# Ledger of designs, part 23: designed miniproteins, single chains, continued (5)

Each design is a single chain, and the fold is of that chain. pLDDT is the mean over its residues in the fold that is shown.

## One batch from the design tools (miniprotein)

Design m16771
Fold by ESMFold2-Fast:
Structure m16771 (fold): chain A 70 residues (1-70)
Amino acid sequence: MVPTLPLEAGTVLAKYDTDRDGLLSREELRKALASLGINPTDEQLDELGRFAVDGRFDYERIVLTLALRA
């Protein structure tokens, strides 16, 4: 998975973060990633769950990690 413009990805994900706590539910993360052209499977979301906080995904950490691993 190659990140395209990590700051823009973070901005798109932030649109789904209604509470602006930096966290997304699994379903909201899936929708946000789909908006970026990424269609993750449940298994891929489970892998991203390594960056979850209290059952919610820290999307800033996900974006940063994807940038570092690309």
Scores: mean pLDDT 67

Design m16772
Fold by ESMFold2-Fast:
Structure m16772 (fold): chain A 89 residues (1-89)
Amino acid sequence: SMEEVRKTVIEIEALASMAAMLGWNAKVLAEKGDYEEARRMVRRAEALLQEAQALFEANRDKLTPEQRAEVEAALARAREVVREAEKVV
């Protein structure tokens, strides 16, 4: 249903936002020298991004073009933050 599709979009965006937050926190931890915890945060962020991507691919054909663009933008932003974090851990 359209309601289920909207819930899926919200879930993907929530997963992407959580991954971005973990990536940002990993960068802060690395700056403080807490590399082990920073690496754990990056691994959690990568797992959340993989879950978000899988959920997006499973529901791609059910999304409107606008919803698809919104989700792709959220995933791209989160991936960039996580990749930046990976470089410093």
Scores: mean pLDDT 90

Design m16773
Fold by ESMFold2-Fast:
Structure m16773 (fold): chain A 69 residues (1-69)
Amino acid sequence: SSAMLEQLKQAIDQKDIASLARALIEDPSLLEPLLPLLKKQPQEFQDRLIALIAPADPELAARLRELLA
């Protein structure tokens, strides 16, 4: 939803990687609209996000690695 997308944009701004990871695991469809913002984040942010997702959703983590490369 648009409201959830706006909440996740705020999570990115606040470096709340844990909330972002949880939301993407629950709804992977949120990844595509957030991708431009995620690409602008430092490599450390991207690596931490992938590390938090990988134990719960290895497929989503692999997709993130490819899309952020």
Scores: mean pLDDT 85

Design m16774
Fold by ESMFold2-Fast:
Structure m16774 (fold): chain A 69 residues (1-69)
Amino acid sequence: MDSWIQRMLDSMSADSQKKFQVLLAAVGRVRAGMSPAAAARLVQQQTGIRVSPAAISRLAAQLERAEAA
């Protein structure tokens, strides 16, 4: 396996962790009754990190399914 691919995966993992924390904050807002689009705008204003409303909705659904299982 090429070493540059491994380096990219490691870098993407760190970036994904930052975005995951922001997504969790946005999911908390959605659970409080906010729309995913509004939550995405709020966290972007607070952290400067852009997340898609679709990603927020997907994570919220995954967490709900995990809690229901």
Scores: mean pLDDT 72

Design m16775
Fold by ESMFold2-Fast:
Structure m16775 (fold): chain A 89 residues (1-89)
Amino acid sequence: SIKDLTKETLDKIRKVFEDTKGESFEKMEKEILKAVGEILDQAGVPQDEKDKVLKTIRETFRFNRDLPDEVRIMLITEAVVQAVEAFRA
């Protein structure tokens, strides 16, 4: 369900933020994109669509870098969930 997908995505992205706390921005970006890529693969999103979503997530992470971690986690989670639901619909 969308609720289960949202919770799983939120938990995974939050864990990446915790595990990369104190690391460089570039290190955090790499780990975020890796985690998002794994979620998209599990959801069956094709490679060409996956590349577009990863670009959007990277831009979301970069353009919102001055926002609190919890806000950035929510924005990334929302973008991932919306992308997966678009391919399921």
Scores: mean pLDDT 84

Design m16776
Fold by ESMFold2-Fast:
Structure m16776 (fold): chain A 100 residues (1-100)
Amino acid sequence: MQETMKKIVEALKSLLEAAPILVLPDPALFPDFDDIVPNPMTLDMIEKAIEAGEIKSLEELEEKLKQMLEGVLKYYPEDSPVVENAKKVYEEARKLIEEA
């Protein structure tokens, strides 16, 4: 299971659309991010949580990926390219999880 989840996250991180959600935003550029997005989640945080054994199933992985998308939807305008790209990453994630 852990190797399957790691392969899924690696595939998602390789997508061009994943760039805005790979790591937490720079606090110097986005000082209000933590105020707007309680419990932020990124692909890097998900990968580390899998390696630490904190995510143990594909259902838990999908939940964390949804948390990541919800954070983007709270912070960015709906017409933002970041929102469109995050939705594409999440949809690809769901396909990979169903195929696993």
Scores: mean pLDDT 82

Design m16777
Fold by ESMFold2-Fast:
Structure m16777 (fold): chain A 62 residues (1-62)
Amino acid sequence: ALTPEEEEALLAVNRAAQERFGVGLDPSAPEFVAVAKELAELGAISEATLEAAVAAHRKITS
């Protein structure tokens, strides 16, 4: 099960992807981690959000 912080992180990544790239990002997608890292490099999400989103992605895809 995801923590509330992990759920919020997934929503933040999806929102940032929509704002920066014009498309949503499926939290189970194989490219999720790469796109989330790119968003962090752009300053669109925080490092804390990146860590929580990657942890959430791993839980969903395990």
Scores: mean pLDDT 83

Design m16778
Fold by ESMFold2-Fast:
Structure m16778 (fold): chain A 58 residues (1-58)
Amino acid sequence: SSEEERLKKELEEFRKRNYEPLKQGFRDAGFPDELAEKMAEMILEVEEEVLKKKAKKE
């Protein structure tokens, strides 16, 4: 439970830190708001999966 709880908190903090900057970055690059949100979510999903795999090896 401690490892799963720690990973959950790490993922939540990662999302809090990165979602708005990623979304704004895509808006600044000229993407429509709806697409910028979708692209930010997709990148966060990929990064979360990388973090989960890394945590399982540590």
Scores: mean pLDDT 79

Design m16779
Fold by ESMFold2-Fast:
Structure m16779 (fold): chain A 85 residues (1-85)
Amino acid sequence: KEERKKKFLEELDKGSEKANELFKEIKQMEKNGFGLQNLKDWLKKKLDEAVKKYKETKNMAYEVVAAVLGIELGILNIIEKNKKK
């Protein structure tokens, strides 16, 4: 159905916009001197919220945001491990 396909693509586009806003917030937190643990805790909270919203709404924008948050947490964990080597 054409409307469902259009809605899906629009939700993906909105997810990409939200992901870009998220990266800007992360940069701002780093500039404000947020410690790595505080940043990870904030990202975990945002991930839980995005997953919950996706389960409630089935809107793909929240699934995209959840995926981006998961990737960012993974990158931070790798950075933390590499600094301890």
Scores: mean pLDDT 75

Design m16780
Fold by ESMFold2-Fast:
Structure m16780 (fold): chain A 61 residues (1-61)
Amino acid sequence: SPLQRVLALADADGDGVIGPEELERLNAAGFKLTDEEKEALLGRSPTDPRVVRLLQRRLAA
C-alpha cells in the first residue's frame, strides 16, 4: 500500500515519533509538505488518525 510505505518513511528509526529527519525523507520521496503540514506531523505518532488522514490526502492529490 502507498500509505504503508509513507508511514514507514515517517518513522524510519522506529521510535514511534515523527522527527525532522523523517520529514526530510518524506520531502526527498516527493511529498512536497507545506510548513503547516510539517508542523501538524512533527512530534506526533505515525499511527495518529490525524497524521494518517493528512498523508492519505497527500497521496490522493
Scores: mean pLDDT 73

Design m16781
Fold by ESMFold2-Fast:
Structure m16781 (fold): chain A 90 residues (1-90)
Amino acid sequence: SMEELIERAKRIKELLDKAVKILKKDPTISEREKRAIELAVENLKAQMDTAIKRKDGESLERYIKAGEQLLESLAKTNPEIAKAIKEVKE
């Protein structure tokens, strides 16, 4: 349902924000890479918000999947991000 997709999007946005905050404190990642990831997260969140406003469930589901894939990639880069994702899913 659209309501379930909105709830999933909210959880993914919160995890992405937490991941970016952790990533910014990681000294092993370049400032350029941190900025690129932050921009990608902000763009994805904006796309989710637009899909919610337009009641476009198909686009919202696609953006949720993109957010999940991004979180998985970030978790492989930083163990604190991996831990944060596991704590929400357990």
Scores: mean pLDDT 85

Design m16782
Fold by ESMFold2-Fast:
Structure m16782 (fold): chain A 77 residues (1-77)
Amino acid sequence: MQRLADLLLERGYVDEEEAEKIRQGDVRALLRAFARFAEKEGLPQEDIDKLRHAAETGEGDVDTGEIVQRLLQRLES
């Protein structure tokens, strides 16, 4: 979580307060940041909508996990 929060902060997808929440394990803050990252990366709208829904509800399906994994690979590049 810490390194991921730092990468999202460096790329401008979160501010310092949101980065700190992610470091503390706020999954909803993480999913909101990932939705913004997915939009900038040009992912399908359906994938972006799934991330936004998961951020609002705190729940994700199996598809949300796969989207997150793909975004992690892109973020680390």
Scores: mean pLDDT 76

Design m16783
Fold by ESMFold2-Fast:
Structure m16783 (fold): chain A 64 residues (1-64)
Amino acid sequence: SEAEALRERIEALERETAAYGAQVLAQLAATTDPAERAALLAEMNAYLARVQAEVGRLYEQLKA
């Protein structure tokens, strides 16, 4: 069903987001330069905002 496909896509995005988060946290732990740390945090925030918006859109499609 369409709902099943949407749910699978949400779950895939959640898994990809968890993997990305783990990578960024490891990079932050290894990075001592303040500018590089700030850039990593900004990239992570942008990625999370994009994923949050996409997941929200998919949930709205499920409600319709």
Scores: mean pLDDT 86

Design m16784
Fold by ESMFold2-Fast:
Structure m16784 (fold): chain A 83 residues (1-83)
Amino acid sequence: MKLKLYVGVYNQADVIEEGIERLVEQIKKLDAEVEVVILDAGSKDKTVEIAKKKLEEAGIPYEVIKGVPLEEVIEKDGVIEEI
């Protein structure tokens, strides 16, 4: 089974490392091919870079989609919603 997991991020550099580490542990428990899609709502910090590094270290395929500026997108509970 091939799964895509979507993770919304915005200026979360201080917590994203732990968040991705927890996600990686869950992925390793799945008997499936998993790709992580990082949905970035225009982060200005190292959120995307930290997430990419942790996924690369874990050997998990990923892609990054940069969203619109925060004025037009609200992230809530890991889902990007249009305003």
Scores: mean pLDDT 68

Design m16785
Fold by ESMFold2-Fast:
Structure m16785 (fold): chain A 81 residues (1-81)
Amino acid sequence: SEEEERRRRLAEKAKEQIDFYDKNKAAWDELIATAPPEAQAELRELKEFYDEMKKKIDSAPTEDEKERILAEFYEKLRERR
């Protein structure tokens, strides 16, 4: 119950992050282009991480699996902060 509620909260936060990324994709591309070379690699890696997670979500056959993938994505995203 507690773990299920935590998972749902993490999944909702992940959806918000993905939505924000999608709406600001052009800004991400500009940030990568204008960042110092060292920072460009990290920003490209983050962009690839979002793209990979979106692919996994699209491939998930059930809502439960999508929720698990989203929750895992948000935990990993939080660790990168």
Scores: mean pLDDT 79

Design m16786
Fold by ESMFold2-Fast:
Structure m16786 (fold): chain A 58 residues (1-58)
Amino acid sequence: HMTKEEIEEALKRGRETGIEATPGGQLILDEMKKNGISPEQYEKALERARKIREELEK
């Protein structure tokens, strides 16, 4: 488990990696911020954002 501060730091890293730039990335980050995300959910959200970007490749 991560502390609340570690989760927030991980969210900042996610924003820096360009997750905000994806169509669903902003919504994912907003949901994570509201619900107090676990580390596993954070990684899952990043993977979802990556998949969305891959769909845009088409």
Scores: mean pLDDT 60

Design m16787
Fold by ESMFold2-Fast:
Parts: C-alpha cells; structure tokens; sequence
Structure m16787 (fold): chain A 74 residues (1-74)
C-alpha cells in the first residue's frame, strides 16, 4: 500500500540524517522491512521488486532504496 512506502521513505530519510550508528541501523532495518512488506502487496511484481530491495539493502545504497520507494509510491 502507498502508506507503507510513505513510512519507509520517512525512515530512510531519518537514517540518512541520523548521526548515531545504532539508531541509523534501526531506521534502516525498519525501512527495509516496510519496503519488503509494501512490495509484497504489488502481486506479480512483488518478486522482482523484493529482489531489487534486497540488493540495495545489502549494498547499503540508502539513496537507491529511497529512489525505488518514491518510484513505487507513484
């Protein structure tokens, strides 16, 4: 749903601005889980989008995750 993507975007923006490494990791993990859950609502597209989210998360590409979340919100 759009709401889950919006929540993930807010958490990713918080992670990018956070100076505390522990809090940054908590925001990033929460954003990742929300993005995966939101992608699961996309039906037949869920598998390919989930794979992309996983690749971006493992590479710590916060900017890429944010861009993908914004694209999926549209």
Amino acid sequence: SKKLFEEAIELLEKAMKEEDPLKKQLYLREAYLLLMTAADTLGEKAESINKKIQELFLSEDLEGMLELAKELLE
Scores: mean pLDDT 82

Design m16788
Fold by ESMFold2-Fast:
Structure m16788 (fold): chain A 65 residues (1-65)
Amino acid sequence: MKEIIETVEKFLEENGLSEEKKKLALKIVEENKDDISLALSEIVRKVGLSDDQAQELSLKILDLL
């Protein structure tokens, strides 16, 4: 879990997303820790990631599982 949280935070920071959006994404991960696929879907929807950003983040998280 910690590695997933750190990966999400770093990815959003590197992609220039605001602190508010980073906090929202981390909250989504913590609320959906038992279903990472759902967490990713909710981050894309609520944070507003592009298709390319969503794909890149998904691949990074899959490498941790």
Scores: mean pLDDT 80

Design m16789
Fold by ESMFold2-Fast:
Structure m16789 (fold): chain A 81 residues (1-81)
Amino acid sequence: SLKEKAWELIREANKLIEQEKYEEAAELYVKAAELFEQAKDYGSAAMSYLQAARIHKTKLNNEEEAKRLYEKAKELAEKAN
């Protein structure tokens, strides 16, 4: 299922974080978020975008991309309600 594939990507992203491969980890969180969106799991999609945003802000020093992903997470979190 889409949700199962999304969680598999999150597990891989977490392993990449342990290896300090932050750019690759952020990419997998975004892909997982897109799969959760397709599954209409807006809460999990929002959380996945939020994790990608945090990586861009704190590890990659990319404030522009972090803001974009954070705004997307906010919009999806509102849809979850």
Scores: mean pLDDT 90

Design m16790
Fold by ESMFold2-Fast:
Structure m16790 (fold): chain A 70 residues (1-70)
Amino acid sequence: SLEEVLAELEEEKRRTEEELRRLEAELERAKADPSTSEKEIERLELLVLLHRGVLGSIEHLIEKLKEKLA
């Protein structure tokens, strides 16, 4: 059912938000640490960008499904 798909997407959203928060915190710590390499900072920035994109896609799908269920 669409309700089951919505529940699964809501769970995926929560997991993605948690991972994004961890990566953003790691990036801030990396930027504050002068011993962190520029390549490691770049890697973390790319991972944050990727996860923000994934989160946006999940949020868009949730909104579309909610419109169909309303």
Scores: mean pLDDT 88

Design m16791
Fold by ESMFold2-Fast:
Structure m16791 (fold): chain A 77 residues (1-77)
Amino acid sequence: KSSLTPEELHEGMTLIMEGVLNSIPGHEVLSVRTEEIPDGLKTLIDYTEIVDGKKVRKRYTLIMSKEGKASLTVEEL
C-alpha cells in the first residue's frame, strides 16, 4: 500500500515505454503520447504493421498505476 510520487510514476513509465519502443521490430511508430489518468499514467504508442499482406495501424496502451502496477495491451485501430 505504497503510492508512487509523480516523479517516480513518470520515471517508471519512461522505462516501460523505452522497453516497448525497443521491442517494435520494423514497425513505423506514428505517435507516442502520455496522459494523466485518475489512477496514474497512460501512454499510447501508435504504429503500423503488415497483417495478412495489409498495412494496419495498431496501438500499445501502457498503464502505470500509483501503486506501481504496470499493464500493457495491444489492439488494432
Scores: mean pLDDT 77

Design m16792
Fold by ESMFold2-Fast:
Structure m16792 (fold): chain A 67 residues (1-67)
Amino acid sequence: SKGELLLEIYREAAKTDDPEGAIAEALRRAGLEDAAIPGAATNERAERISRLSEEELRRVLEALKEL
């Protein structure tokens, strides 16, 4: 489910020393740079991520695991 993908993304990011930066980089590598907006507040990024499809979230998770 979309919620499970979101949970996995945040769990993988939490393994890094910069979870916010890791998520932003994964979004860029997945071709979703609009959601990665530099300097965006955590709430703004979370809202944009919540609008992503399961396919897009899967791409983000794959990119994050490559970091």
Scores: mean pLDDT 72

Design m16793
Fold by ESMFold2-Fast:
Structure m16793 (fold): chain A 95 residues (1-95)
Amino acid sequence: SSNAKKLREFIADELQISESELEILVKDGKIIVKFKNPETAKHVFNSDKTEVTIDELIENIRKKLLELGVPQEEVDRIVKELEELKKKVLEEEKK
């Protein structure tokens, strides 16, 4: 879907990685983000998991941005954009 593509593009940009390293999957009404490169997944999550829920990813992006000194207002804006894209992808799945 176009919204899944936008979500993938936004995540890739925030993580400073190629869109080709990510796959967005919808399983049982949940959005799963798959990392094709295990080293990228380990760097972002400090975990051997290559597949994470969108909610887990949003939380890790929030933590990373705050640790980098990004202002709370900007972090809240980025998280809101991710939550809105998540909602649009899930609404397309429901049809």
Scores: mean pLDDT 80

Design m16794
Fold by ESMFold2-Fast:
Structure m16794 (fold): chain A 89 residues (1-89)
Amino acid sequence: MEEELNAELYRLYREAYERALAEALAAGVPEELAREIARAHAAVVTGKALLEAAKKAGAPEEEIARLEKGIELNTKRLEELEAEARRLA
């Protein structure tokens, strides 16, 4: 189960990263900023998947809260990076 979950999270991260990077570059976002957006987007996608898996498995409230906080921080970072990309476009 853990091994299968880790493989799925890796696949989700890679797919989310590659798609977000390609879309940002196609929109004319500078490569460095595009990579940062892709990393933040992938972190949000995998964080949400991990949170759903943890809730389904009945993880402790402490673990759920930690995952939710991580998603919130990565979401704020993504919003800031996307705002910067819009300012440069």
Scores: mean pLDDT 84

Design m16795
Fold by ESMFold2-Fast:
Structure m16795 (fold): chain A 84 residues (1-84)
Amino acid sequence: EKEKRLEKLKKLLEAINNQDFDTVIEILRELGRYDQAEELERTRKEMEEAKKNNDVNRYVAAQLRYIGLLLDIELEAKKEIEKL
């Protein structure tokens, strides 16, 4: 079980590094990190709506949240790998 989890965590870090955010969300769900997956999807949708409406302030705020979420996800994944 730990070997499978380690493989998923490594794939998650690879997806983040490749900026493949659809795969990031998919792997987060596979890891049981549903809250992070939902928050990332919601923030990405907010960025898209802000771009469409030319709302610079909303876009910047959502982009900063998105970056912060990705950094937290990456840090947590690295810490979990170290403990496995």
Scores: mean pLDDT 84

Design m16796
Fold by ESMFold2-Fast:
Structure m16796 (fold): chain A 89 residues (1-89)
Amino acid sequence: MFEEIVRALTAEERLTIAAYYYYKSLKEGDKYKEKFDIAVRELARLEGVSYETAKARAKGLADIYYGTHPEELEKRAEEAIRRGRERVA
C-alpha cells in the first residue's frame, strides 16, 4: 500500500514526494491531494513536527523546483517511490 511505501522512505525522500504531490495537486487537482496528505503526515511523524510545519516545508521545496526544473522533482520523487517499493517487497 502507498502508506507502507512512504513509511519505508527517509525524511528527505518523504519531503521530496510531498513536494512532488503538492506540485501535481496544483496542476491536476484532487487526485493527488490524498497522496500529498499521506506524505505530509508521515514526514511530520518521522521529523517530530506538526502537520502544518511539514506541509510548509513540502510547499517550499515544490516552489524551488516549480520555477526552475519541475522535471527534476518528478525524477527524484519517482526514484524515492521505487526505492520504497524495493524496501517493502
Scores: mean pLDDT 82

Design m16797
Fold by ESMFold2-Fast:
Formats: sequence, structure tokens, C-alpha cells
Structure m16797 (fold): chain A 95 residues (1-95)
Amino acid sequence: SLEEQKAKEEKAKALLNELGDEMHRVVTRYRQRLEALRAAGASPEEIEAVRKEFYEEMLKVFQKHLEKAKELGLPESFIKNLEQAIKDLKAIIER
């Protein structure tokens, strides 16, 4: 029904907003941490370790939201986009 479609769209929008807010918090925290490390003269190895930690934390954020999207029965296109983001993040971490 039109009401069921609208309810799913509203749930998808709410989850996207939550994902966006959580991503913004993670990105801001790691940006500040990396800026502080660079200012302190941190080694390339220390910078790379923090970058890997950032990607691992982003992976956890996307995995959490993928499980929520599946539980809520969100559109397949949304689920596939999250699965692709997880695949891309795993490829970066495995390098």
C-alpha cells in the first residue's frame, strides 16, 4: 500500500540520517586526532596505524547500519549500497 511504502521511506530516511551523523562524528574525531599527531611530528607509521583504526571503525559503523537495514526490511538498493561500502572498506584494511 501507499502507506506501507511511505513508512519504509521514512524509516530509510531516518536510518540514513543516523548513519550520516555517526559517520560525521567518526570522521571529525579522526581528522582532529590526525591533525594533532601531524602537529606533534608523528611518524608515517603512527599516522598509517591511526588511518587503519579509522577504516576499521567506519567498517563497524556500516556493518551496524547494514544489520539495522535488514531488520527493518529496507529497499534492496539501500542494502546493496551498504554491502558495497563494507566491501570497499575491507579492501582498504586488507592492503
Scores: mean pLDDT 85

Design m16798
Fold by ESMFold2-Fast:
Structure m16798 (fold): chain A 80 residues (1-80)
Amino acid sequence: SVEEKLKELEKKAAEAGENGDAKGAVEYVYELGKLAIENKDYGMANRALTALDNAVESSKDEEVRELAKKYKEELEKLLK
């Protein structure tokens, strides 16, 4: 189900973050955000956008910050 897939992506993002895989975490958050928007789960979509904003502001790696910014912009386009 979509709900199971959303939960799995949320787990994978959290696990990647815990393991220091910041890029993987951002990628999973982006997939989570896309799926949430497609299914009109705006609560989950907003959580994904917040996580990407936090990555843009707080990540030590410039490549991760740029990736998070790109993914945030793509999710915002999907909401228009």
Scores: mean pLDDT 87

Design m16799
Fold by ESMFold2-Fast:
Structure m16799 (fold): chain A 94 residues (1-94)
Amino acid sequence: SSMEEKLKEEALRLGEEAVRLAEEAGLPQGVIDTLRRLLEEAKRSEDPEEVFRLVERLLLQAYLAARDAGNEEAAARVLELLRRFGELYKEYKE
């Protein structure tokens, strides 16, 4: 449906923001490469549920990596993206 497609595109946008934040924060290259791979897999998926699962995994990995790096500002910004993702996923499931 057009609503599912719109929510999928918004979730992908959150994933793109998380990759950009990880790059700006100078997170380890291995982390950035993993986030980029998850984002590309999500972009290629025709299954909205798979897109949401991949974006959630991307956001969680970005959050944990920022915390492990001791970058509290980056972690807080990714946590904000996770909260926005939760609202999108709730709308998708309703």
Scores: mean pLDDT 89

Design m16800
Fold by ESMFold2-Fast:
Structure m16800 (fold): chain A 55 residues (1-55)
Amino acid sequence: DRVLRVVRALIADPDRPWTTRELADLAGQSVGTFSREFRRVVGVSPREWLRGLRA
């Protein structure tokens, strides 16, 4: 699962200044397709996830 690969990367390196573009590239998808699939699987958008990561 491409989204699970991205989630594992986020958990493995939470202090990296990830961008939605980098996560989409890691998933092998466009930003739009990735953002939709990420929200479907995770329940939040990549932007919301990245906001929480920096809290």
Scores: mean pLDDT 78

Design m16801
Fold by ESMFold2-Fast:
Structure m16801 (fold): chain A 68 residues (1-68)
Amino acid sequence: SAAAARAAAIRARAEALRAEHPDLPVTIDGLTLTVGQAADIAILLAEEGDVARAEAIVDAAEAAVAAA
């Protein structure tokens, strides 16, 4: 399904972020996390079918990495 393909893509992006930038700070909805913590949350959300929130978290983490 398209949702399963999006979930797999988000998980791959999150795993790369966690591996390469685990300790970089990112602020999501007013909460400061590490990119590694944000990636773990995104993976769990994607696996539970909350693809939209997982994507938003990964997008925020990638933006933080790009700005670093």
Scores: mean pLDDT 86

Design m16802
Fold by ESMFold2-Fast:
Structure m16802 (fold): chain A 70 residues (1-70)
Amino acid sequence: SMKELIRRAWEEASRRANELYKKQVEEFKAYEKEHPDLSKEEGKKGMIKLFADYVAEFDRLFREELERLR
């Protein structure tokens, strides 16, 4: 069914996007430790950028999974 196809695409895209986001956050936190002069405002902007990238990557992966399952 279309509902099952959408659910499977969402679950797979979410899984992959979350794993990438987790790695990027860990890398950014490591970067912050190596750059102690980084301001709190710069750190906040970095995290906002990572979240925006996560949303964009989820959308891309979700669309790709929908095409694969068709």
Scores: mean pLDDT 86

Design m16803
Fold by ESMFold2-Fast:
Structure m16803 (fold): chain A 68 residues (1-68)
Amino acid sequence: SLDELIEELRRLTKETIELMRKQGVDQSVIDSVEKATEYAIKHLEETGDPRPLLGVMERLEWLKKQLE
């Protein structure tokens, strides 16, 4: 469901941001990740198109693996 996709993205974003903070990533980069997440969710809510959200999830999964 759309709600499950949104919850999964929010969880992934939180986990990725916590890793970024532990690694000393600049706050401006963290802010850009949060902004991208909110824009992807708003796009999904407005249009029903999950593609931008799925693209953000793929990028965050990759980033999380680099930070682990």
Scores: mean pLDDT 87

Design m16804
Fold by ESMFold2-Fast:
Structure m16804 (fold): chain A 64 residues (1-64)
Amino acid sequence: GISAAEAAASAAGNLAAGLAVGAPPTDEALRIANEKLKEMDPSAAPLTKEQAAAANAVAARAGL
């Protein structure tokens, strides 16, 4: 499942890269998302692009 930290980090990555929450992440958005995820949950494994897309979809449904 997608954690709250993964959803929030993926949304932050998209926004920082100039993308909407729920949009397919770019490589830049993925890099930023993984930097944010490490800050929020240091134990989490880095997201793949597909995992970041799924996490962004969860964030969009949650109204982030």
Scores: mean pLDDT 83

Design m16805
Fold by ESMFold2-Fast:
Structure m16805 (fold): chain A 67 residues (1-67)
Amino acid sequence: MEGVVLVANGSEEQAEKAAEMVREAGGLDSVRAVLVPTAEEAKKRARELYEKHGIPAVAVDAAKVLG
């Protein structure tokens, strides 16, 4: 599976830019961004996706990385 879910906080624009950066750096076919209110929620959601559903997910504090 060459797709990853990016769980990000910040604005929708920041989340989309973070997803583009992850796609480029990882050479991935697709990265789907999911926006959440806080960096802590992003970490929790990414962990739940991986541990409970086997979905490859990465948490990014997009507000800090891009703002």
Scores: mean pLDDT 75

Design m16806
Fold by ESMFold2-Fast:
Formats: C-alpha cells, structure tokens, sequence
Structure m16806 (fold): chain A 98 residues (1-98)
C-alpha cells in the first residue's frame, strides 16, 4: 500500500539524517555564523521599515536588542533550510541512483 511505502521512505530518511547528524549539525552552525552579519543588517532595516509604516519610534537600545534576536533567528532558520535541502537532495539522488 502507498501508506506503507511512504512510512518506509520516512524511516529511510530518518536513518539517513541520523547517520549524518554530526556533519549536519556542524554545517548548520558554520553556515549560521557566516549568514549572521548579513542578517543583522536585514533585520535592522526590516524593523525600521516596519516602524515607519506603523508611525512608531523604536528606542535605539530596543532596536539593537530586537535586531540581534531577529538576525540570530533568521541566520539559524536559513542555515537549517539550506542544509536540510542539501540532505533531501542527496537522499533523493540516492533513491534515483543518479
């Protein structure tokens, strides 16, 4: 049945991720650190644009704190998506033997 085939694919994917977990975690951490400086500029600009749109002023201290937290979240999320995408592509190649 298609459900059993789907369950088997999920199980094989989980095993693939587990076998590569240490390398996965290392790649995510490194990539997040590389993205962080660029995401800080983006986060600060986004918060300032949001404040202008809503006619509010964000205190400088609060802007710095919020920008840092948002930047860290963006960097971690971006790194996770990129590395997860690479693992999915590698897993799919393994299934297609190409």
Amino acid sequence: MSEEERKKLIEEFKKWVEENKAEYDARRTQLAEEILPRSEEFARKALLDWAKEHGVEIPEEELEERSRKVAEAIAQMAADLIVTGDLIDEFLKKLKEK
Scores: mean pLDDT 78

